# Designed miniproteins, single chains, continued (4), part 59

Each design is a single chain, and the fold is of that chain. pLDDT is the mean over its residues in the fold that is shown.

## One batch from the design tools (miniprotein)

Design m14027
Fold by ESMFold2-Fast:
Structure m14027 (fold): chain A 97 residues (1-97)
Amino acid sequence: EEEKQRLLFDIEVLLALVEIYRGIAKIDLRIAEKNNDQETVEKLKKYIEKLDALVAEAHRLLDEAQRTGNYEEALKRAQEILDEARKIMKEYDEWLK
């Protein structure tokens, strides 16, 4: 169905943004490690662990949606996952200030 294709695309876009946030955090971790900034390294490892869990949940959600065809509920959950990822990134940004 055309509507399901649109919903699937929207879900994939939202989940891709979570993976982008995870990628940014991993780049920041490598920079902190090179600078021997142990406090930032410890903080980033904790945030990356949380983002890794969200990415894993995102992959499970996409697989389940494709099996069940319940893309509308999956889209709602994908939005929640993205909001959680944004909250994690905001907490990190606030800590850096």
Scores: mean pLDDT 81

Design m14028
Fold by ESMFold2-Fast:
Structure m14028 (fold): chain A 59 residues (1-59)
Amino acid sequence: DDMKKKEELLKEMDDFYAKGGKEADKLSDLAAETGRWDDAIQKVKDTEKKVQEMLDQIS
């Protein structure tokens, strides 16, 4: 029971992190074009916080 639930949570985490990674890549490209890396870093940080909040709710 616990093992199956753990595997499902890990899969959901992997999916969320994979989606966040794609978003981070797009932000990095935009930052490189504009030269505004501090803005891109802030957006990545906001995305990571949102992912963590979603994971907390899934628990």
Scores: mean pLDDT 65

Design m14029
Fold by ESMFold2-Fast:
Structure m14029 (fold): chain A 62 residues (1-62)
Amino acid sequence: SAAEKVAAGAAALAQATTGARRAAAESVYNDPTSPEAARALRDASPTGALADLADAALKVGG
C-alpha cells in the first residue's frame, strides 16, 4: 500500500539522519497516515528526501 511505502521510506531515512530529523522520520514510520507526524517531518526538513517523504505521507493521511 501507499502507507507501507511511506513507512519503508521513513525507516530508511531515519537510519541515514540524526537528531530532530531522525525523531520526526521515526514518528512517520510509527504512524504513516498521521498528518501531524508528516507536518513535523516537513518542519524539521523543508527540502530534500525527508520533505518528499513528508509530502507523500500527507497525501496518504489526507
Scores: mean pLDDT 80

Design m14030
Fold by ESMFold2-Fast:
Parts: C-alpha cells; structure tokens; sequence
Structure m14030 (fold): chain A 63 residues (1-63)
C-alpha cells in the first residue's frame, strides 16, 4: 500500500515543524541571535527529518 510514502512525508513535515517551533521559541528569548538560532534549528530539523525517513524506510523494508 501507499501508507509508507504518506507516513514518510508526515514524519518529515512533523519533525521539521517541531524544530522550526523550537527555533522560534528560542529566538524569542534571544532576539539578538535570532537569525543564527533559526538557521541552527533549520539545519538540525533537516538532519532529524532525514533520520526519521531512513528509520521508516528500514521499518517498511521487506513488506
């Protein structure tokens, strides 16, 4: 079924959103470093999203 591709997209989007929200919260506490904080969290979010996708692919392999 197509469930795996939908789960991958959802997991990637959820991870990216989570890191984006954390970055916004931290940037609000440290507005002088906002751009650096947002960039750092964007990078971390992208890396975590890639790891989440790899984990789902490994779990979905051998249907």
Amino acid sequence: GSALSEKMKKAQDEVIEKYTEQGKKEAALNPENREKILHDYKVKGSQAAGEAVRKLLAEGAAA
Scores: mean pLDDT 79

Design m14031
Fold by ESMFold2-Fast:
Structure m14031 (fold): chain A 84 residues (1-84)
Amino acid sequence: MEEIRKLMDEIKKLLVEAGVSEKEAQGIVDRAILLAIMYGKEYAIEYLRNWLRRKGVPEEVIERVVELFEKALDLMIEKGYIKK
C-alpha cells in the first residue's frame, strides 16, 4: 500500500540522515518487518530500538523511527498483512 510504503521510505531517509548506510537501513527495516510477522509487533519494536541504540543513532531519531514503524505495523495489522 502507498501509505505503508511512504512510512517505510521516511524511516529509511531518517536512518540515512543519522549516518546509517542505505543498505543497512533497508536491511534493518526488512528484518524488523520479518520479526513482526514471526514474533509480533512488541518484539520487532524492541529489536529495532536496541539495534538503533547499538548503532549509535540519536535517541530523538530512534523515537521518531519507532513511532513511524509502529504506525506502519498497525496499518499492516489492520489490512491483514500481519497478525497481532
Scores: mean pLDDT 83

Design m14032
Fold by ESMFold2-Fast:
Structure m14032 (fold): chain A 100 residues (1-100)
Amino acid sequence: NPLEEALELVDEILELLLEEGLITPEQAEAMREAFRLVLEEGRLEEAVRLLEETLTPAGNYEVLALFINLLDKLAESSPEEQVELLRLVLEALKRRIAER
């Protein structure tokens, strides 16, 4: 099931960001809902608004810009392409953290 696989990859990405101290639990919850809005419902504008409301007050503009771009790409992608993109993001994030 590509949707279940995509949501599992989102959870893995968010858990990694939480473990590295890059986002808060509240931000992770909002980000998970934003990804769900795009992946399950195709509601890109609502997902972006949720991220802006959650990340902007904390000054996480770099994270905000990164995830808005990711949501935009996911909204344009098939379910299989969404899984592939999220897998590549997770691998890139793991590599970047390990190679610091």
Scores: mean pLDDT 82

Design m14033
Fold by ESMFold2-Fast:
Structure m14033 (fold): chain A 61 residues (1-61)
Amino acid sequence: KDKEELEKELRKIAEKYKAGTPFSEIVKEINKLKEKYKDKFSDAEIDRMVTKALIEAEKER
């Protein structure tokens, strides 16, 4: 469930990125996710998932 919630949050960030949200706002959203999920996922795991989501969003731009 926590992984599914994190993936859902990442999809929202990827959609904002695709819509042209400033990168500074995207970074703030990512940092909020890292704080929210710090007890469940490492920063490295979250960064990997973020990278994948942004690559998928870029492909659809």
Scores: mean pLDDT 78

Design m14034
Fold by ESMFold2-Fast:
Structure m14034 (fold): chain A 95 residues (1-95)
Amino acid sequence: STIPELREEGIEILSSVLNVPRKELRERIDRWERWLTELGFSPFDATLVALALTYLEASGDRKGLEELKRLAVTDKERAVERARRINEELRRRHE
């Protein structure tokens, strides 16, 4: 990741909310970031969307995962907006 602080904060929140080891979350985020970078997302947006995709995947939200994946390909601005909302909700759950 080219934005280490955002990524590490996100991993901490996800680990707390999902009870998943940080190492596994980091590997998942790295895979999604790579895919999003190939789609032309900026580094910040790629990390933000990767965090949201990782949450949806690990939580078993199959519909949310498929919708966000579709938006990442078809409408990058809406993908970023949805990912921002998901990350905001996760921050509220962190405590």
Scores: mean pLDDT 86

Design m14035
Fold by ESMFold2-Fast:
Structure m14035 (fold): chain A 60 residues (1-60)
Amino acid sequence: SVITDQEFDSLLSIFGIDNLNDEQKLILKNAINAFKEQNPEATISQLKKVVEQTIQENNL
């Protein structure tokens, strides 16, 4: 299932991530959705790792 905008914004808030533009948010949202499709029971800690790695790899 696809993460909702509300769930995504909540995750970014929990991780202390702000100052992202809409394009950068889309890249992160797509990475989270791809990970969740392969890992339906992904924990918040695993999603944080995905976000941090995606930021680093895409120079966000």
Scores: mean pLDDT 82

Design m14036
Fold by ESMFold2-Fast:
Structure m14036 (fold): chain A 55 residues (1-55)
Amino acid sequence: SDLYLAIAGHDLGVAPERLRAAVERILAGGDVRAIAEELGISPAQLSGLVRAVTA
């Protein structure tokens, strides 16, 4: 959800729009590790975010 991405973005220091784009790239088959590195966050944080927004 937009609100969840806004909160996560604030906590992770990443713009919510960039987190949304990252989640969409992962759901399209993108590599979690590479995308997390591009954003400056851990793969575990990004994986957790994907699970939260797709639940």
Scores: mean pLDDT 81

Design m14037
Fold by ESMFold2-Fast:
Structure m14037 (fold): chain A 119 residues (1-119)
Amino acid sequence: GAAETAALRAIADEVLALLATLPGDVLKAALVALAMALVRASEEHLLEAIGMALRVIGAVFEYDLTGDKSVLLEAARDLLDTAVSMGPDVFRYGLREVSRALRDAGVDEAADRFAALAA
């Protein structure tokens, strides 16, 4: 319902703000983790999830060529909007997988914040 969508949008906005604080290489790893989590979790939205994974791959290539972090943040916004549309269970699973990827990257404080947002 509208209240549930508004709650997920508020969490997505906080996630986007947190992603904006990350270094480009860490942000890249977080976006790949989220995109792959959406592909794994989304049976009804699989084609949309695959489209977003390809979008993230394109943004990663552009970042690797230009060093422009803004292309990763534009992809992050689109990816989070898609994750919200897939519903709360898929969205929370995505945030847990981002938390895991951030911990593997050694960014423990950000990993803990993502885990809290996924609860």
Scores: mean pLDDT 86

Design m14038
Fold by ESMFold2-Fast:
Structure m14038 (fold): chain A 92 residues (1-92)
Amino acid sequence: MLMAYSYVKAARDALERGDYETAIELAKKAIEIEPYGQVYGEALLVLGRAYHKLGKKDEARKYFEEALQVLEQSKIANPKDIEEARKLLEEL
């Protein structure tokens, strides 16, 4: 099986190409493999961004709030991802 991080990277690549539905599927697969820590937080950010691009603001807000909670509670969290989650919540 692909590592959770490989799915998150593929999900981000899909998001950047405008393949929002593919980004959602790949991010969900990452969460199924690793439902904790930094990779989980990154996958939640991808889900939020994809739902926001599809106009689903309520789903986007839920995933950004979950990402922020996960990332702020993790000692290994990338501060850049925490700041990005905060900015994306303000944009909704």
Scores: mean pLDDT 80

Design m14039
Fold by ESMFold2-Fast:
Structure m14039 (fold): chain A 70 residues (1-70)
Amino acid sequence: SAEELREEIVRILQEKGGLSEEAARNVVDALLASDEAGQELILRLLQKETGLSEEDIERIRRLVAEIKSL
């Protein structure tokens, strides 16, 4: 479900990115509301400013795409 996929992104952002639950949920909402260019800007900022690896960013990108395809 979309809710389960959202919770997985939140978990990655908290556990690997060091974000609070509130910040993680806000990031997920922003990613889902953004077009492709806006999404890539957010993902680039996350990679620059957090402990998220390139692999973590790619996983988040795939999860966002899956939610948007539902």
Scores: mean pLDDT 88

Design m14040
Fold by ESMFold2-Fast:
Structure m14040 (fold): chain A 87 residues (1-87)
Amino acid sequence: SMADEVLAELEAILAELRRLHAEMLRADPATARRLYAEAAGLYTRAFRLFSEHYDQFSPEQQARAVAIMEEIARIMAEMRALLAELE
């Protein structure tokens, strides 16, 4: 279903954000800024998918989507903190 496809894409975005975060931990300041810009784009895409499809999800799918978005927000906050340390 479309809902299953959207959830799969949210999971894929979360996995990619985890990879970008791990890479950022070893990055120089210029690379870290580039990785954060990529992460911000992925976050924007995830939030758009979540917002546009939330009402089409079952209650169980809504709970899963919320959990994914909360984890994405946590990773983004950690990446922002890392970027601040490199300034």
Scores: mean pLDDT 90

Design m14041
Fold by ESMFold2-Fast:
Structure m14041 (fold): chain A 83 residues (1-83)
Amino acid sequence: EVEKRLKEIEEKIGKLSPSNRKLTTAFIEAILKVEPRRKALEAEIAAYKAANPDISKKEIGQLEVEAGTEEFAAIFREANALF
């Protein structure tokens, strides 16, 4: 579980200031939640590129933003709530 892993990490960095510990915990939780979504997005973009080999880097970036923006925003919003 993410919560259990975050607790273990927080205990290891217990020598740091309280504010630094909370910041580190929120950051790690955000990364753990984002990684699976980022991999899914990369797979989706790769499939689109295979179907459209002439697609520009700008168009790929736009597709990435549209596909991931809402989910990434929600995850980081949750992480920020830990502050």
Scores: mean pLDDT 59

Design m14042
Fold by ESMFold2-Fast:
Structure m14042 (fold): chain A 83 residues (1-83)
Amino acid sequence: MKELVRALLETLIANTTDQPELKEKLEELLENLTDDLEENKARLIEIVGPEFEEQVREAFAAVEAGDEAKARALARDIALSIK
C-alpha cells in the first residue's frame, strides 16, 4: 500500500510544473508517508484542494485495489487539472 501511494505521489510530482510551492508540499508528504492510508489521503486532499477530493478518493481506491496503473493515471489527471 505505502509503495503505491509513493508511486501516486511521484507521478503527481513529475507532472507538476510551474508550481514550486505545490511541488514542495507534495515532496514533503512523500518523505513523511505513514502506514495510515486515510491520513495520507486526507493530507493529499489538503495539499491539492477540496475541488480534487473525489479524484484523490478514486486514486486511493485504485491504491487499495493494487492498481498502480490506474493510481498513476488519476495522479496525472489531477496534476494536469491544477496547472
Scores: mean pLDDT 82

Design m14043
Fold by ESMFold2-Fast:
Structure m14043 (fold): chain A 74 residues (1-74)
Amino acid sequence: ASDAEIEEYKALAIGLLRHELAELEKQGLATPEIKALADETIARLRRARTIEEIEAVVREFSRRVKELLAQKAA
């Protein structure tokens, strides 16, 4: 992919992540840990150099959010 395509994909990924965080906040599920994870993930997305790196970072965020929510249910 071109640098312009990578930057566009980053913008879309960050926008989607912020939208998901807002939905979690509406549900009362956005803990300080999830908010900190979102900030870390946005920083990692900004540093990514390939579409594959962006996709991996997004997948790891989703996995960690599910783990944190599962821990809260215990």
Scores: mean pLDDT 83

Design m14044
Fold by ESMFold2-Fast:
Structure m14044 (fold): chain A 66 residues (1-66)
Amino acid sequence: EKRKRNVLGLISTTGNPAMIAELLNTSVGTVNRILNELVKDGYVNKRTIYGQPIYSLTEKGKEFLK
């Protein structure tokens, strides 16, 4: 839960898994695992743009951060 909230908060800023991993002082693998769960649970939308995953908050994700 703590890590999910931290990742959600940073998505509004960066959207980049490697940046989020550096800011949270964790591995990009950990961030990718959390992001995939957040997408599955409907908190985050994932799109691929020029081969890069871009993440954005859904309404559900924004409400989780309140």
Scores: mean pLDDT 77

Design m14045
Fold by ESMFold2-Fast:
Structure m14045 (fold): chain A 80 residues (1-80)
Amino acid sequence: PTPQQKEMLKLLEEAVGATTEEELLAQLDKLIDLSSKHPDDPLARALKIAAERMKTMDFDDMKAATRNLLAWLREEVERE
């Protein structure tokens, strides 16, 4: 994985540990900011779109989506 993909994984791992909506939103904002700096990375583009969409969800759906996004990113990073 690239340095930015490792950082995105770390941010998602931290996001899964969030106990409040404010903590989760802050982690999603960091993920969006990081992803926006790497528009040439297809994983970064996908994460930005997913994180922006997740910010419109309720907290329980955001938590579930964050876990699913982390599992997806781990799988994609392991492929290549």
Scores: mean pLDDT 83

Design m14046
Fold by ESMFold2-Fast:
Structure m14046 (fold): chain A 90 residues (1-90)
Amino acid sequence: GLSQETLDKLLSYFDKNGDGKLSPEDLEELKKLFPELADELDGKVTPELIEKILLAYYEKFGKEMTERFLRGMGLSDEEIEEVLSWIESN
């Protein structure tokens, strides 16, 4: 799985106010990109949900776009490499 440091950064990005929920803006965008995850996106932001979002993003858009997505979340090059290696091992 992903390291706690990487998960904490991802959780902080998706749950900016610590209420365990996606922001309305992120929720709308992610539901448009991944309608298959819509019910799960309405639930609690968990490491498992983040992992599903990352796998779905990589499957739909590929490695280069996933790197850009993760960089936009504030991940370092080392953390991006960790996430991509995890995705490619699943």
Scores: mean pLDDT 81

Design m14047
Fold by ESMFold2-Fast:
Structure m14047 (fold): chain A 90 residues (1-90)
Amino acid sequence: SLSQQAIDYLNQARQALQNKDYSSAASYLNQAADLAKAAGVDDAADLARQAAQSAQLIVDGYDSNFTPKGREQADKTLLSMIDDAIALLK
């Protein structure tokens, strides 16, 4: 199903985040958002899209004044958004 494919991409995004691969995470989150929208689960699509935008800001800001604690908080927020999106797609 489209919902299952969206969940699969959200799990891939989670794995990419654990590997600090924010570029792959953003890509997987955008794919999950498109699939969630196609499945008619707009709330999950919105969460996945917001997570993708947040991951992309990390990619674009790799030369910015990030602190390790700020990065840790961003990772926790992204993981929470992914988990919430998965829950909506079940």
Scores: mean pLDDT 85

Design m14048
Fold by ESMFold2-Fast:
Structure m14048 (fold): chain A 94 residues (1-94)
Amino acid sequence: DVEARRREMDRRTAEILEELLKVPSMRELTERLRERLEEAKAAGNEEEANRIRAIVDLAYDLYLEGKDAEGLLRAFLNSKTSDELREEMKKLLK
């Protein structure tokens, strides 16, 4: 059931976003990411919605590992394209 799987993915993403919102340094970035996800879903832009879900998962993994999750969220939100995100990630890591 494609819809049931989508709902489960959305539930997981919402749970992770709620957890990241509890981190003061990431709260504003997480709110902006959540807003962008809702806009992508409302527009039917599944490609962008899936990109945001992947960034949420990656940021959560980085947070649990004590790595720079805040930097990842900032890089993503400041990037308009995948290429821009890649360049921002390079700046963040160097």
Scores: mean pLDDT 77

Design m14049
Fold by ESMFold2-Fast:
Structure m14049 (fold): chain A 82 residues (1-82)
Amino acid sequence: APLSPAEVEALVAELRREVEEAIAKLPEDSPLLPTWREILRLIEERRFAEAAELFEELAKKNPLNTRLAELAERLRKVAESS
């Protein structure tokens, strides 16, 4: 079932915090930093489908990073419910 508007807002706030935390933990020379910053901008602009697509690409290229797959799935659920 699609998320309620209140559930979407709560999940968006949670995802924003988790993305900000991930950016803070990445080294300055990480090739992933520009993509993570772009995803954060897309979330802030409520362009969830595009943000989910970028996370899905990151997860596909980094299959051992299960956190990327979880973030991609949650963001896709927001996109489908928005």
Scores: mean pLDDT 81

Design m14050
Fold by ESMFold2-Fast:
Structure m14050 (fold): chain A 108 residues (1-108)
Amino acid sequence: SILDELKSGWALFSPSGELLSTKNVPEELLPTLKELYEKYKSKLKMGEASEIVEKDGLYMAVVRLASGDFVVLVSRDKEVLEEDIERLVRYSREAMGRIIQEAVERAL
């Protein structure tokens, strides 16, 4: 799974807002990550990332996957967060390319 390659803490939300999975995120931080999901859920297309948000020495961002699910990332290291954002965006865009190709093949 691409999520296993991430160095940042993350929370995975469904398009309906259900928490599907988390890794390396303290329970007290989950409400903050959920608020970021709520803020960006209507602003991000699949394969897009939010701008990086800084709060209390933590760097955070939201990435929308090709599945429609949202990954909210958190790290104390901005460079680690930036690398993980790039990995998820690349992964999502590659997955979208496959979905489009399969749709074109079904239409032909």
Scores: mean pLDDT 86

Design m14051
Fold by ESMFold2-Fast:
Structure m14051 (fold): chain A 69 residues (1-69)
Amino acid sequence: MIVPEEQRAAAAEVLAKKLIELGVPAEKADELGVQMVLGMPLEEILKKMEELGVPREKAREIVEEAAAA
């Protein structure tokens, strides 16, 4: 699904903030936000979040919240 760039930027910001709140380093959170703006597949974003120590269930909730922005 192609989303407007403005909406993707807002989603990336929400994603990065939530990851930082969970203890993910700001540099890694920002990197994932950039990948989301560039259209990285959802499954790859979830995998990257799990590699950063975010449980898959929580990662899915964060992505859903970001997508709602």
Scores: mean pLDDT 74

Design m14052
Fold by ESMFold2-Fast:
Structure m14052 (fold): chain A 110 residues (1-110)
Amino acid sequence: SEAEEELDRLFDLIKEAIKNKDYEKALKLLEKLEIIAYRLASHASPELVLELKKTFNDFKEAIKNKDSEEALKNLDKIRELLKEMLTKASEEEKELATKEIQRIIDEYLS
């Protein structure tokens, strides 16, 4: 889907920031993604929401510790959780998420 394609583009930007040791930029992009993720979480089970929250927190701790390997591992886990949540989202929610992700990418590239 277009939402999954734009999500993958944002994840690639976060990965590049981590590889470049721009941890501040990686954290900023993730925090913007986290807002979108919790909006999509309205259709997720409570267990999936808790796993998502834990994985975001684990990512933030990895960034704080400058542990790029652990940060990338948690980022991939966030990606899989968000893809699962997107399969249950309405078309309207997918379209909104796509537009919000595109805005984040555009602001990053400006």
Scores: mean pLDDT 86

Design m14053
Fold by ESMFold2-Fast:
Structure m14053 (fold): chain A 75 residues (1-75)
Amino acid sequence: MSVQQQMDQAIAWLQKLYEETGDPRIQQYLEQLKQIKKQYEAGKISPRQASHQVTMIEASATVLRMLQFLKKREA
């Protein structure tokens, strides 16, 4: 499994999450992932560092998703 596959999977997941929630903060996370991909392709970050940054963004988006579900539940 490549770091590239991990990044592509994270982008796909966040895109789906944005379609479900409409939260512009998720769109900002997508932009951050694109920047990480650009830095990785430029050789500015290691595969391990890229993987770590992707995981941190996914964790942040998961917290945001939980908050959106809580708001929907109280509607």
Scores: mean pLDDT 78

Design m14054
Fold by ESMFold2-Fast:
Structure m14054 (fold): chain A 74 residues (1-74)
Amino acid sequence: MSSAERAVEDIREAARRAAEAGKELGEELQKIADELSRLADEMERAVAAGDATAVRRLTLEAFDLALQFQKLVS
């Protein structure tokens, strides 16, 4: 569970950074930030419920969005 809690915080941090970059690099990054923030909220609920399967699925979704962000800023 502590690794899942860390994943939620890492997703939230990625969302904050994407939002910050979006103000300089455009609306596409702002949309990614919004989606990452939503996924962080969903994962926090799954962690609170102790649903390890949902946490794993949401972690992969968030990781894919983070990779999309990296491709935009590469």
Scores: mean pLDDT 76

Design m14055
Fold by ESMFold2-Fast:
Structure m14055 (fold): chain A 79 residues (1-79)
Amino acid sequence: HMELSIENYVRFAEEVYRWLLEQREKRLGRPVTPDEEAELRAEARDFVIAFVRGILKANGESQEEIDRRIAELEAALDA
């Protein structure tokens, strides 16, 4: 059931970021600062990495395979 590519997870991280941005701005009643934007981008990145790591562990993947796949995802998210 792993039909999701790294490209889909990069898009998912951007969607999570935009959701977090909208919720934060609504709560603050103002636009976020560049520092707050960087924090939200980091939060979205960490969330997606943890999500993918959880799926790979649930699928019984080896630690080496998990580390390899996460490194590829991190490189794509940081591009």
Scores: mean pLDDT 82

Design m14056
Fold by ESMFold2-Fast:
Structure m14056 (fold): chain A 61 residues (1-61)
Amino acid sequence: SEVEKLTEEGLKLLDETNADEKVASEFMKKVSEEMSDEDAEKVQRAILGKLLEIKAQEAAA
């Protein structure tokens, strides 16, 4: 599905950019413009969840 593809792309982008918040924000904006609100929310929640997880790991270091 498109939701699954965009979620995978976003997660890969976070891994490649070491959770760059600007890159994450730009990606989430893109999905909100190209998808339905419901589908965009699903992708955005996955991206934000991963971003928060990475930030929590940084805080623990």
Scores: mean pLDDT 79

Design m14057
Fold by ESMFold2-Fast:
Structure m14057 (fold): chain A 103 residues (1-103)
Amino acid sequence: SMLSPEELAERVLELIEKYEEEISKDPEIKKYLEQIKPYLEKADPLAILLAARILRYVKPSEELIELLREAARNLYENLEPNPELLKLGQELIEKYPELRFIE
């Protein structure tokens, strides 16, 4: 699928709601998603990628694998990430190193 950044952000927000139970099992992951959410609402490409990686980490499902591929493509095409999100993403990966290996 060739979703726009805005359509991808909407899809990520829908999937955050769908997987709320899995997300809520880790309060720190939920906190990071809440911090990312304002940037998702602006369709920030790095926010879309970070949220997609978190979703893939909490639930290894085909739809979340596909979402992550689309999020990675979107970041590649629209790469000028917010510095505050870069810092947040670094802190997230330092706390959850396994997210680094999710493609």
Scores: mean pLDDT 80

Design m14058
Fold by ESMFold2-Fast:
Structure m14058 (fold): chain A 65 residues (1-65)
Amino acid sequence: SAREAGLNEALAALEAGDVERAQKIILAMTRAGLISTSEGEAILQALQAGDVERAKALLEKLKAK
């Protein structure tokens, strides 16, 4: 699905150290309604704080739903 593809692409971007790409993907997914505004904001706040491990944990939690 588009949601699974987007979440996997965001995780791959973070594994590659490409935080800007991950932010762009999460913002696009939030705007498309693939994830909630609150879920998207939580991930973006973690990335803005430099907490990549928290952002990855939040993405994995979304994949489990």
Scores: mean pLDDT 86

Design m14059
Fold by ESMFold2-Fast:
Structure m14059 (fold): chain A 105 residues (1-105)
Amino acid sequence: MEEVKKKIEELKKEIERLKQSIDDLWAGMNAALKRGDKETAISYGMVIALAAKELISKAEELRKLADQDPENREEYKQWADEVIKEAEKRLNEALTKIAELVKEM
């Protein structure tokens, strides 16, 4: 149980670092878009998509580990579900923006 809690805490820290990285990458993409640098914006979008997929993977791992901590299981699963939902939104927004920029729309 204690080992599971340590793994969950480490995953939570990794997830928070990835969330911050995605926000920083989105700021970089928006800055590139404002100056008309579509190529750089596409590159940022691709990195955001990869980071969002990693975020989903880590949150799913946390959901799986939560089953081994019955006391906190519901709280961890709800937290992980919210992370997955936000990451999926960021992934879809990044993929949509990449497609838009590639089509020069």
Scores: mean pLDDT 86

Design m14060
Fold by ESMFold2-Fast:
Structure m14060 (fold): chain A 87 residues (1-87)
Amino acid sequence: SETEEVKKKIKELIEELKKELEKDPRVSQEQLDAINKALENLEKHIEKETDAEAIITYARAFIQEVRDETGLDELAEKYEKKLDEIA
């Protein structure tokens, strides 16, 4: 289904973002812990969601939380653009 394809692409996108954050020396362990909590909330929200647009909206909110937590505007913009390619 369209929703299952979107879920798969979003999961891959978020895993890629998480790996970049873990390797970025500008990101503290406290910031990573906060981001991991936001990720757990994202996973909980999309698990039972059937609307592809809603899943994209949750993923966009997560990228915004990463931006707000880290101040890494260029990284957040990169992943917002990748998300737009899925949408």
Scores: mean pLDDT 85

Design m14061
Fold by ESMFold2-Fast:
Order: structure tokens, then C-alpha cells, then sequence
Structure m14061 (fold): chain A 73 residues (1-73)
């Protein structure tokens, strides 16, 4: 269930915050958040932009995803 997955993701985020998240952990978290929110394709596009060094494109994609998440609230 999504609730259990959200709890597991929250625990991983807390652990990463305490130890200093690696870029690999950030990528994994973004992908899981995209899956839980139903935006896997957007999450994958963000990760692809980050890996390509296109941080301005990644920022734009993150902003778009945030707006879509806000619309669901």
C-alpha cells in the first residue's frame, strides 16, 4: 500500500539526511517519489537531465512536477 511505501521512503530520507545524502540516494528518492505520486515518467526525465548535467532543465522539470503535485492537494 502507498502508506507503507511512504513510511519506508520517509525513513530512508531521514537516514540520508543524518549521514549526508549521496547523489545516488537523491536519484533513488526522486524516482520513488515519482512512482508514489504517479509521475514516474517525469521523475525519470528529471534524473536523465541531472545525469546529463542539464541542471536548468532538471530545475524546470522539478517545478512542473511540483505544480502537478500541488494540483492534487
Amino acid sequence: HMEAERAALRARMREAAENGPTWEEIEALVLELGRLLGHEAAAREILAAIRAGRLEEAQALIERLAEEVHAKL
Scores: mean pLDDT 66

